# Designed miniproteins, single chains, continued (5), part 43

Each design is a single chain, and the fold is of that chain. pLDDT is the mean over its residues in the fold that is shown.

## One batch from the design tools (miniprotein)

Design m17572
Fold by ESMFold2-Fast:
Structure m17572 (fold): chain A 89 residues (1-89)
Amino acid sequence: SKADELYAQGKKAFAAKDYDTALAKFSEALKEYKKAYEKEPSAEILEKIADVYTLIGIVYLKQGKYEEASKYLMLSGEYFKKARELRAA
């Protein structure tokens, strides 16, 4: 999907330590995953959103931006919780 392609591009940039490009691609991937979830809800999509939020949080930690890191890591936890609840239903 377009979301998966953007997420893969973000991970490639993250591995290269190109954090500005990684954040831009992760932001676009989140937008596309959220649109996909609205059309067809799934635990897998929620887990992908959580994974993207985790990587955004780690980027901010590496940049010393602890407030932003805390926000995105908290969002990651919320989406992993939503995914577990959907799988348990």
Scores: mean pLDDT 89

Design m17573
Fold by ESMFold2-Fast:
Structure m17573 (fold): chain A 67 residues (1-67)
Amino acid sequence: MIDEVEIAIALIRMARGIALLMISKGKAEEAIKFLEEISKKVIEKVPSEEVKKEAEEAIEEVKKEAE
């Protein structure tokens, strides 16, 4: 079974995908805010360095794509 950390990472990855799709529709600012809010809530519930790293990498990737 996938553990809680793996579920949290999967959720961050899905949120990243949604954010990238939002950027493709011209919603870059909303996409970044959405991903930051989801990441904050997920980290609050699952305080793991692996989850934090995944969130930081996802946010950085989305910010680069919004450029």
Scores: mean pLDDT 82

Design m17574
Fold by ESMFold2-Fast:
Structure m17574 (fold): chain A 80 residues (1-80)
Amino acid sequence: MPSPIEVIQKRVEETIKRLEEAAKKEKNKEKKDELEDLIEIIRESTRKLIEALKNGSITPEEALEAVKEEEKKVEELLKK
């Protein structure tokens, strides 16, 4: 079975891929810059989350819940 870290990394990579595809298709520069900034924010947030999980500052359940909330926000942003 994949570890909680592997699950988080896979889900975040899927989210980033969706944002990259949206940014590639985006013709509005302001919107494209917003999507690219969000990708960087997600990458930084994920690195911190994985560190917290590795040092035991956060539980796997809490980490997965944070990833789910981020996925929901991205899906809402990409809907129109």
Scores: mean pLDDT 82

Design m17575
Fold by ESMFold2-Fast:
Structure m17575 (fold): chain A 82 residues (1-82)
Amino acid sequence: MKLKELAEKYKKYGEEYEKKGDLVMAARYYIAAAELYIKAGDYESAKKYADKALKLAEEGGADKVLIDYAKKLLEEAKKKLE
């Protein structure tokens, strides 16, 4: 499915920025990947990357809106798995 392929691509961008130490940019790409994984029905990957996005957003000092959105995606993915 095209959504899962796009999620994989954004996940790889997140990994690239994380490796470069750009934590906020990494968090933004992981959020985009998590949202696409939710839409694709891959809730395990969505939970993984939403959790990573939240940690990187907090560590990188991202704004509250980005942090709250990462929390929302993480909780949505968790609820879909239970």
Scores: mean pLDDT 86

Design m17576
Fold by ESMFold2-Fast:
Structure m17576 (fold): chain A 62 residues (1-62)
Amino acid sequence: MKIAVVPPDITDPAAVAKELKKLGIKKAIIEATVGTADLSSAVRLKKALEAEGIEATLVITT
């Protein structure tokens, strides 16, 4: 699978990013709702994914 959909509340973003890289995932989609605790977690996950060379798209909902 070349694209992953990932929840924003991942406990260990670095471990998830490494695992997705090993699986050959090149793109990931993170969904987060504005005004929730999920937004800061989604940003951390996006940075971890991008550090492993995965294109991360943050989809923000209201």
Scores: mean pLDDT 73

Design m17577
Fold by ESMFold2-Fast:
Structure m17577 (fold): chain A 64 residues (1-64)
Amino acid sequence: MSQEELDALEDELVAEGIARLKAGEPLDTVIRHIVDRIRAAGLPQEEAAALATRVTKRVLDYEA
């Protein structure tokens, strides 16, 4: 996956996470959804973990 594709996926997942929180989904459910989407993308484990951390941080920063 290119850096542009990774950046686009990160922005998509952050926007989806924020939208789900606004819809009243529990935070733990939103985080599980993000993790499942990243797993489905088939990224190497290290890249998947880094992306999950960045997306989760940005979603949590929105709620703070």
Scores: mean pLDDT 81

Design m17578
Fold by ESMFold2-Fast:
Structure m17578 (fold): chain A 71 residues (1-71)
Amino acid sequence: SVPQPSAEKLAAQIEANKIANEIQDLLDKSDSIEKFKEEVEKKIQEYKKKGDLEKAELIEKAATSVLATRE
């Protein structure tokens, strides 16, 4: 059988998926890729200032992923 992740790991995965959806929505609402990148950078910096480094990293990874699909 495939190893099952812990409840904590599942919660982290759910949060990562929520962030990915929020970043995708932000891209869809942005007038340009440049504007999207600017808004993402602002969010990352805001979470770093709040000390939420984990959320800042998840936002950065989600933005990188959605930008890769646009090329």
Scores: mean pLDDT 77

Design m17579
Fold by ESMFold2-Fast:
Structure m17579 (fold): chain A 118 residues (1-118)
Amino acid sequence: MFVPDKLSDKELEDSIELVKKNLESKDFSSIYSATMLLLSMSEDYKRMAELEEEVGEYFEKKGKYEEAGHHFRAAGLLYKQLGDLDKARELFLKAAESYEKAGKLEKAEEARKKAEEL
């Protein structure tokens, strides 16, 4: 895969804003995936975690609880890698609550276990 030249902080910020502006767009998945790839290539795991948390909050507000749980779980894993165990625990518990609201009890239990294992 072609690796782009080092992106500026502003270019990464603009990519994140594009995701936020396109949460209800048919192109959301493509924009989101591209932005997460760019942040990963830049090793900007903190902004990846923050974006996952914000996307999770958006889906929860829209009643899409399984999707919300998925994004909160991803954010929790990223904060765990960053060493922010308190934030990771908070997000795993948010993922568990969202999965319960979706009726996904096994996924909720797995998320709680991740919070307890921190």
Scores: mean pLDDT 84

Design m17580
Fold by ESMFold2-Fast:
Structure m17580 (fold): chain A 75 residues (1-75)
Amino acid sequence: IAEFEAAAREAARRGDAALAEIRAHGSEEEREEAHRVAGEAQREAAAAVEAGDVEAAVEALREAAERLEALVERA
């Protein structure tokens, strides 16, 4: 459990770093898409945690971090 919580925090940190970079250097459209991706991931992760599925929560956050990092590369 603690291992998955650490992985979730790491994925969230990666996502936050990508969001910060998009906010600083991305277009308005890219910022809007990034916020949408982050919001959906947080909602999905919260629902997974509520259901007791920590593994699904980690997966949702990792997927969001990867998508946000891809947006940074496109910016």
Scores: mean pLDDT 78

Design m17581
Fold by ESMFold2-Fast:
Structure m17581 (fold): chain A 58 residues (1-58)
Amino acid sequence: MDELRRELEQLEEALRRVEERLKELESDPNADPEHIERLRRVRETLERRIEELRRLLE
């Protein structure tokens, strides 16, 4: 249980960092659109894994 909770906490922290970076890049008119798209894919992957772990911890 503790190991899965630790993994969930780490993933949630990683998601927060990705979301912060995306917010900054999306607000920057000179940002690379390919970089934004890559981070959006990373965010989606993290969200799916977080959801799966939350189900396992229920």
Scores: mean pLDDT 82

Design m17582
Fold by ESMFold2-Fast:
Structure m17582 (fold): chain A 70 residues (1-70)
Amino acid sequence: SMIDEMIAIAREVYERIRPELSEEDRAKVDEALAEMDANPEDMKVVIEAESTIGVVEIKTAVERLIKKKE
């Protein structure tokens, strides 16, 4: 239940930011999510996927600020 909710949140965050990501960052997140899909009961894998998404979400927020100043 809790793991399923964490997976759902991670996917929702990724789908929200995906269009703004670089090809490299999308590939990194897709890889982390694929590993999570293969091992959905492994909390460590879920946390790793969430961490990966969190990093690219912060990067995306910074890039939005840079574009808005242009």
Scores: mean pLDDT 75

Design m17583
Fold by ESMFold2-Fast:
Structure m17583 (fold): chain A 96 residues (1-96)
Amino acid sequence: SEAARRAAEETERAKKQLEAVAKDSPEDSAGAAIAKLDAIARYAEENLSPEVAEEVKKMADQTKAEVERLKDDPEKAAEAGIKGLTEIARYLREQE
C-alpha cells in the first residue's frame, strides 16, 4: 500500500539519521534510536492498518529493549537500533 511505502521511507530516513548520530555523537545513539523507534511505531499506529501497526510496535519494542540493554556501549546500541530500523523498513516494504 502507499501508506506502507511512506512508512518504509520514513523508517529508512530514521535509520540514516541514527547512522549520522552514531558517527557525530556516539554517546547519544541509544537515546536517538529509542526516539526514532517510538516515532515510527506512532507513525504506523496513525497511518497503517491495526495489524501492521501492531507488528511494527512489537518489532520496535523488541529493538528498544535491546538498545536499552546496550546503552553503555554506544557502538553496539547504535548497531542494534540500525538493525531494528532496517528490519522494520523491510517488513513495511513487504506490505506495499
Scores: mean pLDDT 88

Design m17584
Fold by ESMFold2-Fast:
Structure m17584 (fold): chain A 75 residues (1-75)
Amino acid sequence: GPALKIPDLSKLNPIQRAFYLRELLEHHGLRVPAGELGRFVALKDNEEFAALARELLVRLGLADLADQVEAAFLA
């Protein structure tokens, strides 16, 4: 099906950004690994969040999507 639209993640609070990542992974038939969601919720800095999100997406085989998500944080 069509790709999930990526919002401007830089405008979201840490909880909203973490839950967006969960929704994004669920759209691709994946789950956030146990304990990882709490790591994302704890991050306040956009650059640190973007780096951790890229690591997770690459690890789960979504490397192409990682570039789009990083751009949405840092644009």
Scores: mean pLDDT 71

Design m17585
Fold by ESMFold2-Fast:
Structure m17585 (fold): chain A 65 residues (1-65)
Amino acid sequence: MEELEREIEASLYTMAAAIAKLQGDYREAAEYYREAARILEPVDPELAARYRELAEEAERKARAA
């Protein structure tokens, strides 16, 4: 079941992103959120859009001086 496999894979990336954020690794968190969004795009485009927003937020924090 390809859809379920995508949801599980995306869930693992979002958990990795949450852990990276807790460690202050916002660049890694942004990369994990982008991968989750890419995986979810064909099955849940609304959720994919939300993870892209989280990736952009993490990316901005990573670039903060």
Scores: mean pLDDT 81

Design m17586
Fold by ESMFold2-Fast:
Structure m17586 (fold): chain A 108 residues (1-108)
Amino acid sequence: DMEEVFREAFREALLEAGVPEEEAERLAERVLEAYRAIVADNEAAGLDVFHLETEEQARAAGRAAAETVVALAEGRAPAGLRPSKDPLTEARILGRQAGARTVAALRA
């Protein structure tokens, strides 16, 4: 299940960044919700939806989401990603969007 790989990679990356275990687990549930909402919104808008097809893509997305959450929490801009047809870059862009949406939802 690529969603589970994505969620677990996100949680692990937060723990590596020094986020407490309880907060990392809570944020992991929120990032999965954000990911599903992005996919649903893109499908509803008739946009091409990028799907996580491999564990490598899912792990890349999870790490990018975690990096985005940490950067925004520290008041820093997330690392810049240029649009690309490379699946790993597409996965990182999706992860970045999920991380940003997670932080926005928590601040609302």
Scores: mean pLDDT 81

Design m17587
Fold by ESMFold2-Fast:
Formats: C-alpha cells, sequence, structure tokens
Structure m17587 (fold): chain A 117 residues (1-117)
C-alpha cells in the first residue's frame, strides 16, 4: 500500500513563505510521478505542481515563480515550497503519487493551508 503523510499546514500571513512536506512509503520516488494538488473553497481539485522521474517539472500558471516542487530521494520525501502566499492560496493541499505498477494515483489525506490578510 502506498501512503503519503503530509505536514507543514496551518494559518499563515499574506506574503509569508511555507514548505509543505510529504513522507511517502510503498513507492520509490525515483520511479514515480510526484505531484501536489489543491482544493480551494468552492472550486474543483487543481493540479499545482508535478515532477517526473527524469526531473521534469510542471507548475500551474497561478503559482509559477512562487511555488517550487522538489524531492529528497534519500528521505523518500516530496516538498512544495510556497513563497509570497496570497489569500487566494487558501486551500487543502494534497500530495499524490502515480505508480506505473498500479497505473493509478495515490493521494495523501491533505493538509489545510489558510492565508490571512
Amino acid sequence: MVTLTESGGGTFKEGSSVTLSSKITGAKLSDSLISWWRQKPGEPLQLVASITPDGKKYYDPSVEGRFTISVDVAKNTAYLSMNNLQVEDTATYYSAVFSGKKASWAFGEGVQVTVTA
């Protein structure tokens, strides 16, 4: 079973920076597509960032230049570094892994990020 355990959520002031982390078990980061998703109040689930096994990164245009996805293979941990937080970044953030062996996504339980003015 693949398990993603997220941390780093909370309440933050506009303009602050925070890093979310996801400890992944049951999948190898070197062999997996790793991604971060968010669910904003009243909006659909949105892909925020992804990183492929060969190191290619994707960012949603709304976060490009502000957010950075990274992985620490030795710690089997994925990160989302969020800079210059905006009130509009308030959402539940989910880490996800796509494993070729299962041909399916596994999602973490999510962490709430609340940004106040």
Scores: mean pLDDT 86

Design m17588
Fold by ESMFold2-Fast:
Structure m17588 (fold): chain A 63 residues (1-63)
Amino acid sequence: DLLAEAEREAAEAIALDPAAEKAAQALVEATRAYLENPSLETDIDLGVARIAVAVYKLVAEKE
């Protein structure tokens, strides 16, 4: 379940730093948008959201 995986990744990001909550919410919302209306646009949005969360986690962990 793509949505369940996004929810888990979101929870992990929030657990690292509460400040990551907005990025985590964006990932879940982008995943829902992709599942509801699969298109090149929503696929790109999902990809961007995933990259943002990954970069945020990387930067947060450097501290």
Scores: mean pLDDT 77

Design m17589
Fold by ESMFold2-Fast:
Structure m17589 (fold): chain A 95 residues (1-95)
Amino acid sequence: MQVGLAVTDNAVVVAVNSDADLEKAIEAARKKYGATKFHVADSIDEAAELLKKAEKGDAVVLRLPGANGTQSAMAAREAAEKAGLKIKDVDIVEL
């Protein structure tokens, strides 16, 4: 299963293409980035608004049913850019 990731100075955006992968994405963000609080968004715009309010160590999980790994990574990047955050890294991760 592929998830899209965008890493910023304050928060991580994880884009998932199915609900079955939501728990795996949460665990991956917790283990890899030390994320402790998780916010769920159903659109890029909602994810951007949640990111504007995010504290250091927060993660936003963006749900994108049917998106492939590249589409998920692009959406995670767009949410971070729309929130005005500086992007450190963008990745596609196999879970």
Scores: mean pLDDT 77

Design m17590
Fold by ESMFold2-Fast:
Structure m17590 (fold): chain A 65 residues (1-65)
Amino acid sequence: DYYEKALKYLEEGKYEEAIEYAKKALKEDPNNYKAYLLLSKAYDYLGKTEEAQEYLEKAYEIEKK
């Protein structure tokens, strides 16, 4: 499961790998709002606050739908 791998990398502080696997999870399931939340967190940890905000908004939009 790509999402579970992304979550593990995020927990280990491997943010670039977390982003890679979260994007793979979204390719398999574009409605996986948890993968967008993970992308938001990973980008925020990398100091990419603008990308983090964009992914957070996408996660909220999908979850609300």
Scores: mean pLDDT 83

Design m17591
Fold by ESMFold2-Fast:
Structure m17591 (fold): chain A 71 residues (1-71)
Amino acid sequence: PPSDEEVARAAAEAAELARRDPELGARLVAYLRALAAALRERAKTADPETREALLRTAEAAERVADAAEAA
């Protein structure tokens, strides 16, 4: 899963992108929300270690989406 530093960088870049191009920002948010949902769905049948990694990656995607949406 991505590190907190990588997530913070991605969130900052996504927010900057959304400020310059709100239409692209909205599409990025939709994509990241769909990715997070797909990862959570896979997590339901995964072993505990894989499940934890999938859920952390889904949480990271949601944080990046939240940053872009708030921009």
Scores: mean pLDDT 87

Design m17592
Fold by ESMFold2-Fast:
Structure m17592 (fold): chain A 82 residues (1-82)
Amino acid sequence: SLIEEMNALLEEGAAAEAAGDYAKAAELYEKAIELAEKIDSPAAKAAVVEAKYRLGKLLEKLGKTEEGKKLIEEAEAARKAA
């Protein structure tokens, strides 16, 4: 299912992050967000918020500070609206 694919991407992203491969983790979180945004469910909406926050932090570490801050702001706004 799309939810299972989304969860697999999030797990792979977390594993890459734990390994210190921030670039790979960011790529996997981006793919997870893209997939999750196509799923109309509360679980997918929660996953988008979490993944955007984590991706934003990783992008800041990778020197993409403006893009990272934008994603963190989007995640915080979505969390506040829920």
Scores: mean pLDDT 84

Design m17593
Fold by ESMFold2-Fast:
Structure m17593 (fold): chain A 110 residues (1-110)
Amino acid sequence: SEEDVKKAIENLIKIQEEQIKELEELNTEKAKKIVENYKKAIKQVKKLVKQGKYKDALQLLYDTELENSRLLAEMVEEEKDKEKRRKLILLEASETMIALHTSLLLKEIE
């Protein structure tokens, strides 16, 4: 239903807001770029949801999740600290799983 889709998008936004907090702790230039990408995307997604454009909102979330996963993969390759690298691998895995979930929701809106 439309209400279920709206609630799913709101839950995805909350998950991304949690990822933002973890990325802000890393205090790197690439992490700051990912945080900026999330904040811009979340703002636009909220506007699309208010307009009832749920498919466009999910597509924007999906595209953002894929780009952020790519940036996280680059950060993993560049990170020399073992513990920080482990955290980045977990964040990348989390984003990949979230993107898969968003993709499934997009198919339901066909």
Scores: mean pLDDT 85

Design m17594
Fold by ESMFold2-Fast:
Structure m17594 (fold): chain A 57 residues (1-57)
Amino acid sequence: KVEEAAEILRKARETLEKLKDKLSEEEIQNLMQMEKQELLAAGFSEEEVREAERIVE
């Protein structure tokens, strides 16, 4: 569901932003991309992931 996906992405993004001084922008982008791929693999639709990303942004 969109709300569940949004919570997962928000938590991941908050964690990565706290590590922004230790991680490169490329590493952060790659980790966020992996998180989105994991949501798709877990059964979330592309539409749910897109809406979740929009909410988190």
Scores: mean pLDDT 77

Design m17595
Fold by ESMFold2-Fast:
Structure m17595 (fold): chain A 53 residues (1-53)
Amino acid sequence: MEELEERLVLLLGEDPDRTFSLAELAKALGVSPGTVRRVVRRLEARGARLPVR
């Protein structure tokens, strides 16, 4: 879902001086860590660099 990508970017933008784990993002977005990992991979495939571990 494209809106998960937007929510992920917005969440990271709220705390630009912090790195988030997949588990933290999964809880905040209400999805599984596997779903967050796939969204991160899609964004990175488009050239994005995200502060995610």
Scores: mean pLDDT 74

Design m17596
Fold by ESMFold2-Fast:
Structure m17596 (fold): chain A 92 residues (1-92)
Amino acid sequence: MEELVRELLAMAELAIENGGRVEVEVEGGRVTIRLSGLDPTTATGVALRAIGLSLDGYDVKVRIEGGEVTLEVGGLTEEEARELKERIEELE
């Protein structure tokens, strides 16, 4: 689970460093991360990392709409989900 959190933070950081925006919503142990304002290269990089996490067996769903990538992450405790939201919000 620490690997999942680390990769999600890295994806959020990549989006912010490239002029994107990050929004995080928490519902119990499920976290929705919306990465918007992404150029095609950044959107592709984030999407590929998220697909890698899903293939590694993490509960990660990816939606791609133009310059927006939405990640739906499950399998977290409520405390882990809250901590992830706080850490992502601190990046911006």
Scores: mean pLDDT 81

Design m17597
Fold by ESMFold2-Fast:
Structure m17597 (fold): chain A 73 residues (1-73)
Amino acid sequence: STAENARKAADKLRNGTDEVVEPGVSGKAEGKAAQEILADIFYGSADFDVPLENLTVTSGDGKSGTVTVKPLP
């Protein structure tokens, strides 16, 4: 299930992994703040069984992160 894979990916990010690849779920986050943001996105999406691939979160200066989402065709 994509929802189950999203939760698995979120757990890996929160444990310090900067890149996750699961079936239907993939993403990259640089730094602790970015990892937490991406993990929250995956956890929130676990309520829906939809693909979440090629998500990128970059932690920047100024207390914010940038999220890039690439939708599937």
Scores: mean pLDDT 69

Design m17598
Fold by ESMFold2-Fast:
Structure m17598 (fold): chain A 68 residues (1-68)
Amino acid sequence: AAIPYIEEAIEYAKQGKLEEAIKLAEKALELSPPEARPTIEQAIRYLKQGKLEAAVVLLQTALSLVKA
């Protein structure tokens, strides 16, 4: 399931642990339904750019999409 990887990616992103957050978000992307994938891909791009607040918001959005 993608949910635990998205949740852990959010926590590492909040801590500024970008490498760990990206790795977890990439794992979440592999396990996510098609509806959530574009949002997770955009979150990974923001993490790579150091845009932590934007990335966290997108990961939270992806979490909602996976739960739906």
Scores: mean pLDDT 84

Design m17599
Fold by ESMFold2-Fast:
Structure m17599 (fold): chain A 62 residues (1-62)
Amino acid sequence: SAAEKEKLEEQMLKSKVLQLLTEGYSQAEIAKRLGISKSTVSRRIKEIEEYFGVSRKELMNE
């Protein structure tokens, strides 16, 4: 279905954001690399934090 495809595309975007975040890229660098706004990246990071129950700092492998 269209809704299922949309959900998969959203999950793929979140996966890419998570990958770049764990590689040490900043919110601004992720936004530039993926061609999306900083606010979109921030929202996706927040969704990832809520899904995994972890902080942004923990995701960045500091």
Scores: mean pLDDT 78

Design m17600
Fold by ESMFold2-Fast:
Structure m17600 (fold): chain A 60 residues (1-60)
Amino acid sequence: MEKERAREQAREHAKQGAAALQAGDMQTAAEHYRLAADHYRKAGDTDTADALRRQADALA
């Protein structure tokens, strides 16, 4: 898919968010999940973007 690069960026931010969450840094995790959601939205994966946005809102 032409938007695979955006998905790669989204996956990297989701990975960083998960690492921050494991470290107990909920604010940093929320920021990375918001960035991941933005990149998934740009890739056209709106359902995944919405889920990550809600996850970020719950953490912050």
Scores: mean pLDDT 82

Design m17601
Fold by ESMFold2-Fast:
Structure m17601 (fold): chain A 68 residues (1-68)
Amino acid sequence: KKSKVIAQLVGLALLAIGHILDGDVEGAREAIEEMEKLLKENEDILSEEDIETFKKVIKRLREKVEEL
């Protein structure tokens, strides 16, 4: 289950990056929101290291969206 959640978080991060590269603010925000939901729903099964890593990824993605 952890591996599946991590794979989904990585997939959503890549999707958000794709939207950012296309200048699609709405698509990027939706992907980031899904990452935040998935992280929150799975905090009990993820390591503290994984949670911290994906929180940093989300922060960077949000910063990039604000630049669009």
Scores: mean pLDDT 84

Design m17602
Fold by ESMFold2-Fast:
Structure m17602 (fold): chain A 71 residues (1-71)
Amino acid sequence: AAAGIERAFEEALAYLEANRETAVIESEESAAAFERMVREGAVAGTRANLEEAAARNKAPREEVEAAFAAL
């Protein structure tokens, strides 16, 4: 369970990293904050925490939805 959640978040982070290379995430500060919050969500182990983190960081909606699809 915990290992599975961590792996899913790792996949989401990989997706975000690939898109950040194409400048999809407008601000590198926002990108870094979003990545940190995704990792914090992995520790907490819930999608709800990840969703809250994404909303707080104003992450691009397309990126957030794609990351959730990767979970």
Scores: mean pLDDT 53

Design m17603
Fold by ESMFold2-Fast:
Structure m17603 (fold): chain A 70 residues (1-70)
Amino acid sequence: SMAAQAFADAAEFGRLLMEALEAFRAGRLDEARALLERARELLAASVLSPEAKAAFQRLLDALEAALEAA
C-alpha cells in the first residue's frame, strides 16, 4: 500500500540522517556527505506527501549547511 511504502521511505530517510549525524560527529565528513546525498535521492523518489517531503527537506538542508560550516 502507499501508506506502508510512505512509512518505509520515512524510516529509511531517518536512518540515513542518523548515520550522517553520527559520521559528522566522528569527523567523517566525506561519509556524512555521501549519506546526505543518499537521503536526498531517497526523498526525491519517495511517495511521501508534499508536506512530509518539505519537512524532511528542511532537516536535510540544515544538516548540509552544518557540514559546509564545518
Scores: mean pLDDT 85

Design m17604
Fold by ESMFold2-Fast:
Structure m17604 (fold): chain A 58 residues (1-58)
Amino acid sequence: ERYERYKEIFEKYLTPEQAEAVARALTLAGYSDEEAERIAKALPKMIQGGRDAAAALA
């Protein structure tokens, strides 16, 4: 129910594996659909920023 909804939202922005992991975590935390969509939009940018930071340190 909430898991399927989160997975659908996150699959628009993340890989299927990442979407599944994040959907499970957020289902346990009890976020709303609006909160989940806000996180989904921000998460790819945060992941890319983290990758760029890791590359700079390597």
Scores: mean pLDDT 70

Design m17605
Fold by ESMFold2-Fast:
Structure m17605 (fold): chain A 78 residues (1-78)
Amino acid sequence: MAGADHARRETVEHLVEVLGVEREAAERLADEAIASLDANPRTTAETVRQAIIRALELAAERGLISREEAERHQARIA
């Protein structure tokens, strides 16, 4: 649970500070990204990484950022 709270916060701050996504939208994207992660054991750092990657996909699908921008950011994280 603590790892999920940390991953949510880190994902929100990445979307807000790096990509300029509005905070309320970033919070929704972070929640959906974390909820979509599988139940396989991960380190907190890997959970954060996967949450950000998924949130970037969701942001592009919803038109909050471009697909090209999401792909560039995912490549830097993966």
Scores: mean pLDDT 75

Design m17606
Fold by ESMFold2-Fast:
Structure m17606 (fold): chain A 83 residues (1-83)
Amino acid sequence: DVVEKIAEAELEKLKEDIDKFMKELGHEDEIPAEKAVEYFSKINPKLAEAIRKYAEEKGKEYLSKEELIKIVEDVIKEGIEAA
């Protein structure tokens, strides 16, 4: 399944980008939501918007690596389902 393989490759790449981003900010477990939005707005504006909306809806100033990965997974899944 080409779609599933593309989704997996895209997710792996984004996980690597998240790891690099968090390491560059010196955060090991949580990062400021505003910093995550700023970073992803240059790479994927839809993902940045999803991160911002999640933080606003949950009232969170900081996001864990696990939360960021979940948001990324949800955005990729929605993009595939919309296609």
Scores: mean pLDDT 73

Design m17607
Fold by ESMFold2-Fast:
Structure m17607 (fold): chain A 83 residues (1-83)
Amino acid sequence: MDEKTFEAEVYLALGEIYLAIAKLDMERGDYESAIESYKKAIELFRKALELARESGNEQLVADAERLITEAEKNLKKAQEKLK
């Protein structure tokens, strides 16, 4: 339990770092870098979600699902900027 919960928290934290990097890239107009960072954040949040589900931690599941939704929404905005 503790190991999977800790791993889920680490993946969430790493994903949040990539979200922050992507947001900075968006503000600077570096949309290609923002897209890559959002994709990495989504991948990390999906790993966190799987570990959270396996650990039965409902709060971490909710946090991961929320962050995935936010990252996917922002990814679409970044992709729109390149068109």
Scores: mean pLDDT 88

Design m17608
Fold by ESMFold2-Fast:
Structure m17608 (fold): chain A 69 residues (1-69)
Amino acid sequence: MTLEQLLAEAERLGYELGRAFKNGDTEKVAELSRKIREVVDKIRELGGEEGYQRAVDAVMRGVKKGLEE
């Protein structure tokens, strides 16, 4: 999987996390939080500190969209 594909996945998972949080789905929040951690760890290994920052930004963009919808 490429860095760009992992960043897209991070934003998608962030969106789902925001939706799950808004809906009070604690079990899904736990599952998505674990998946986000795995994706962010992979991005950091591939892109270092810059990759990590991009991953955090992608997750936060996703979460914001999920919470607002």
Scores: mean pLDDT 86

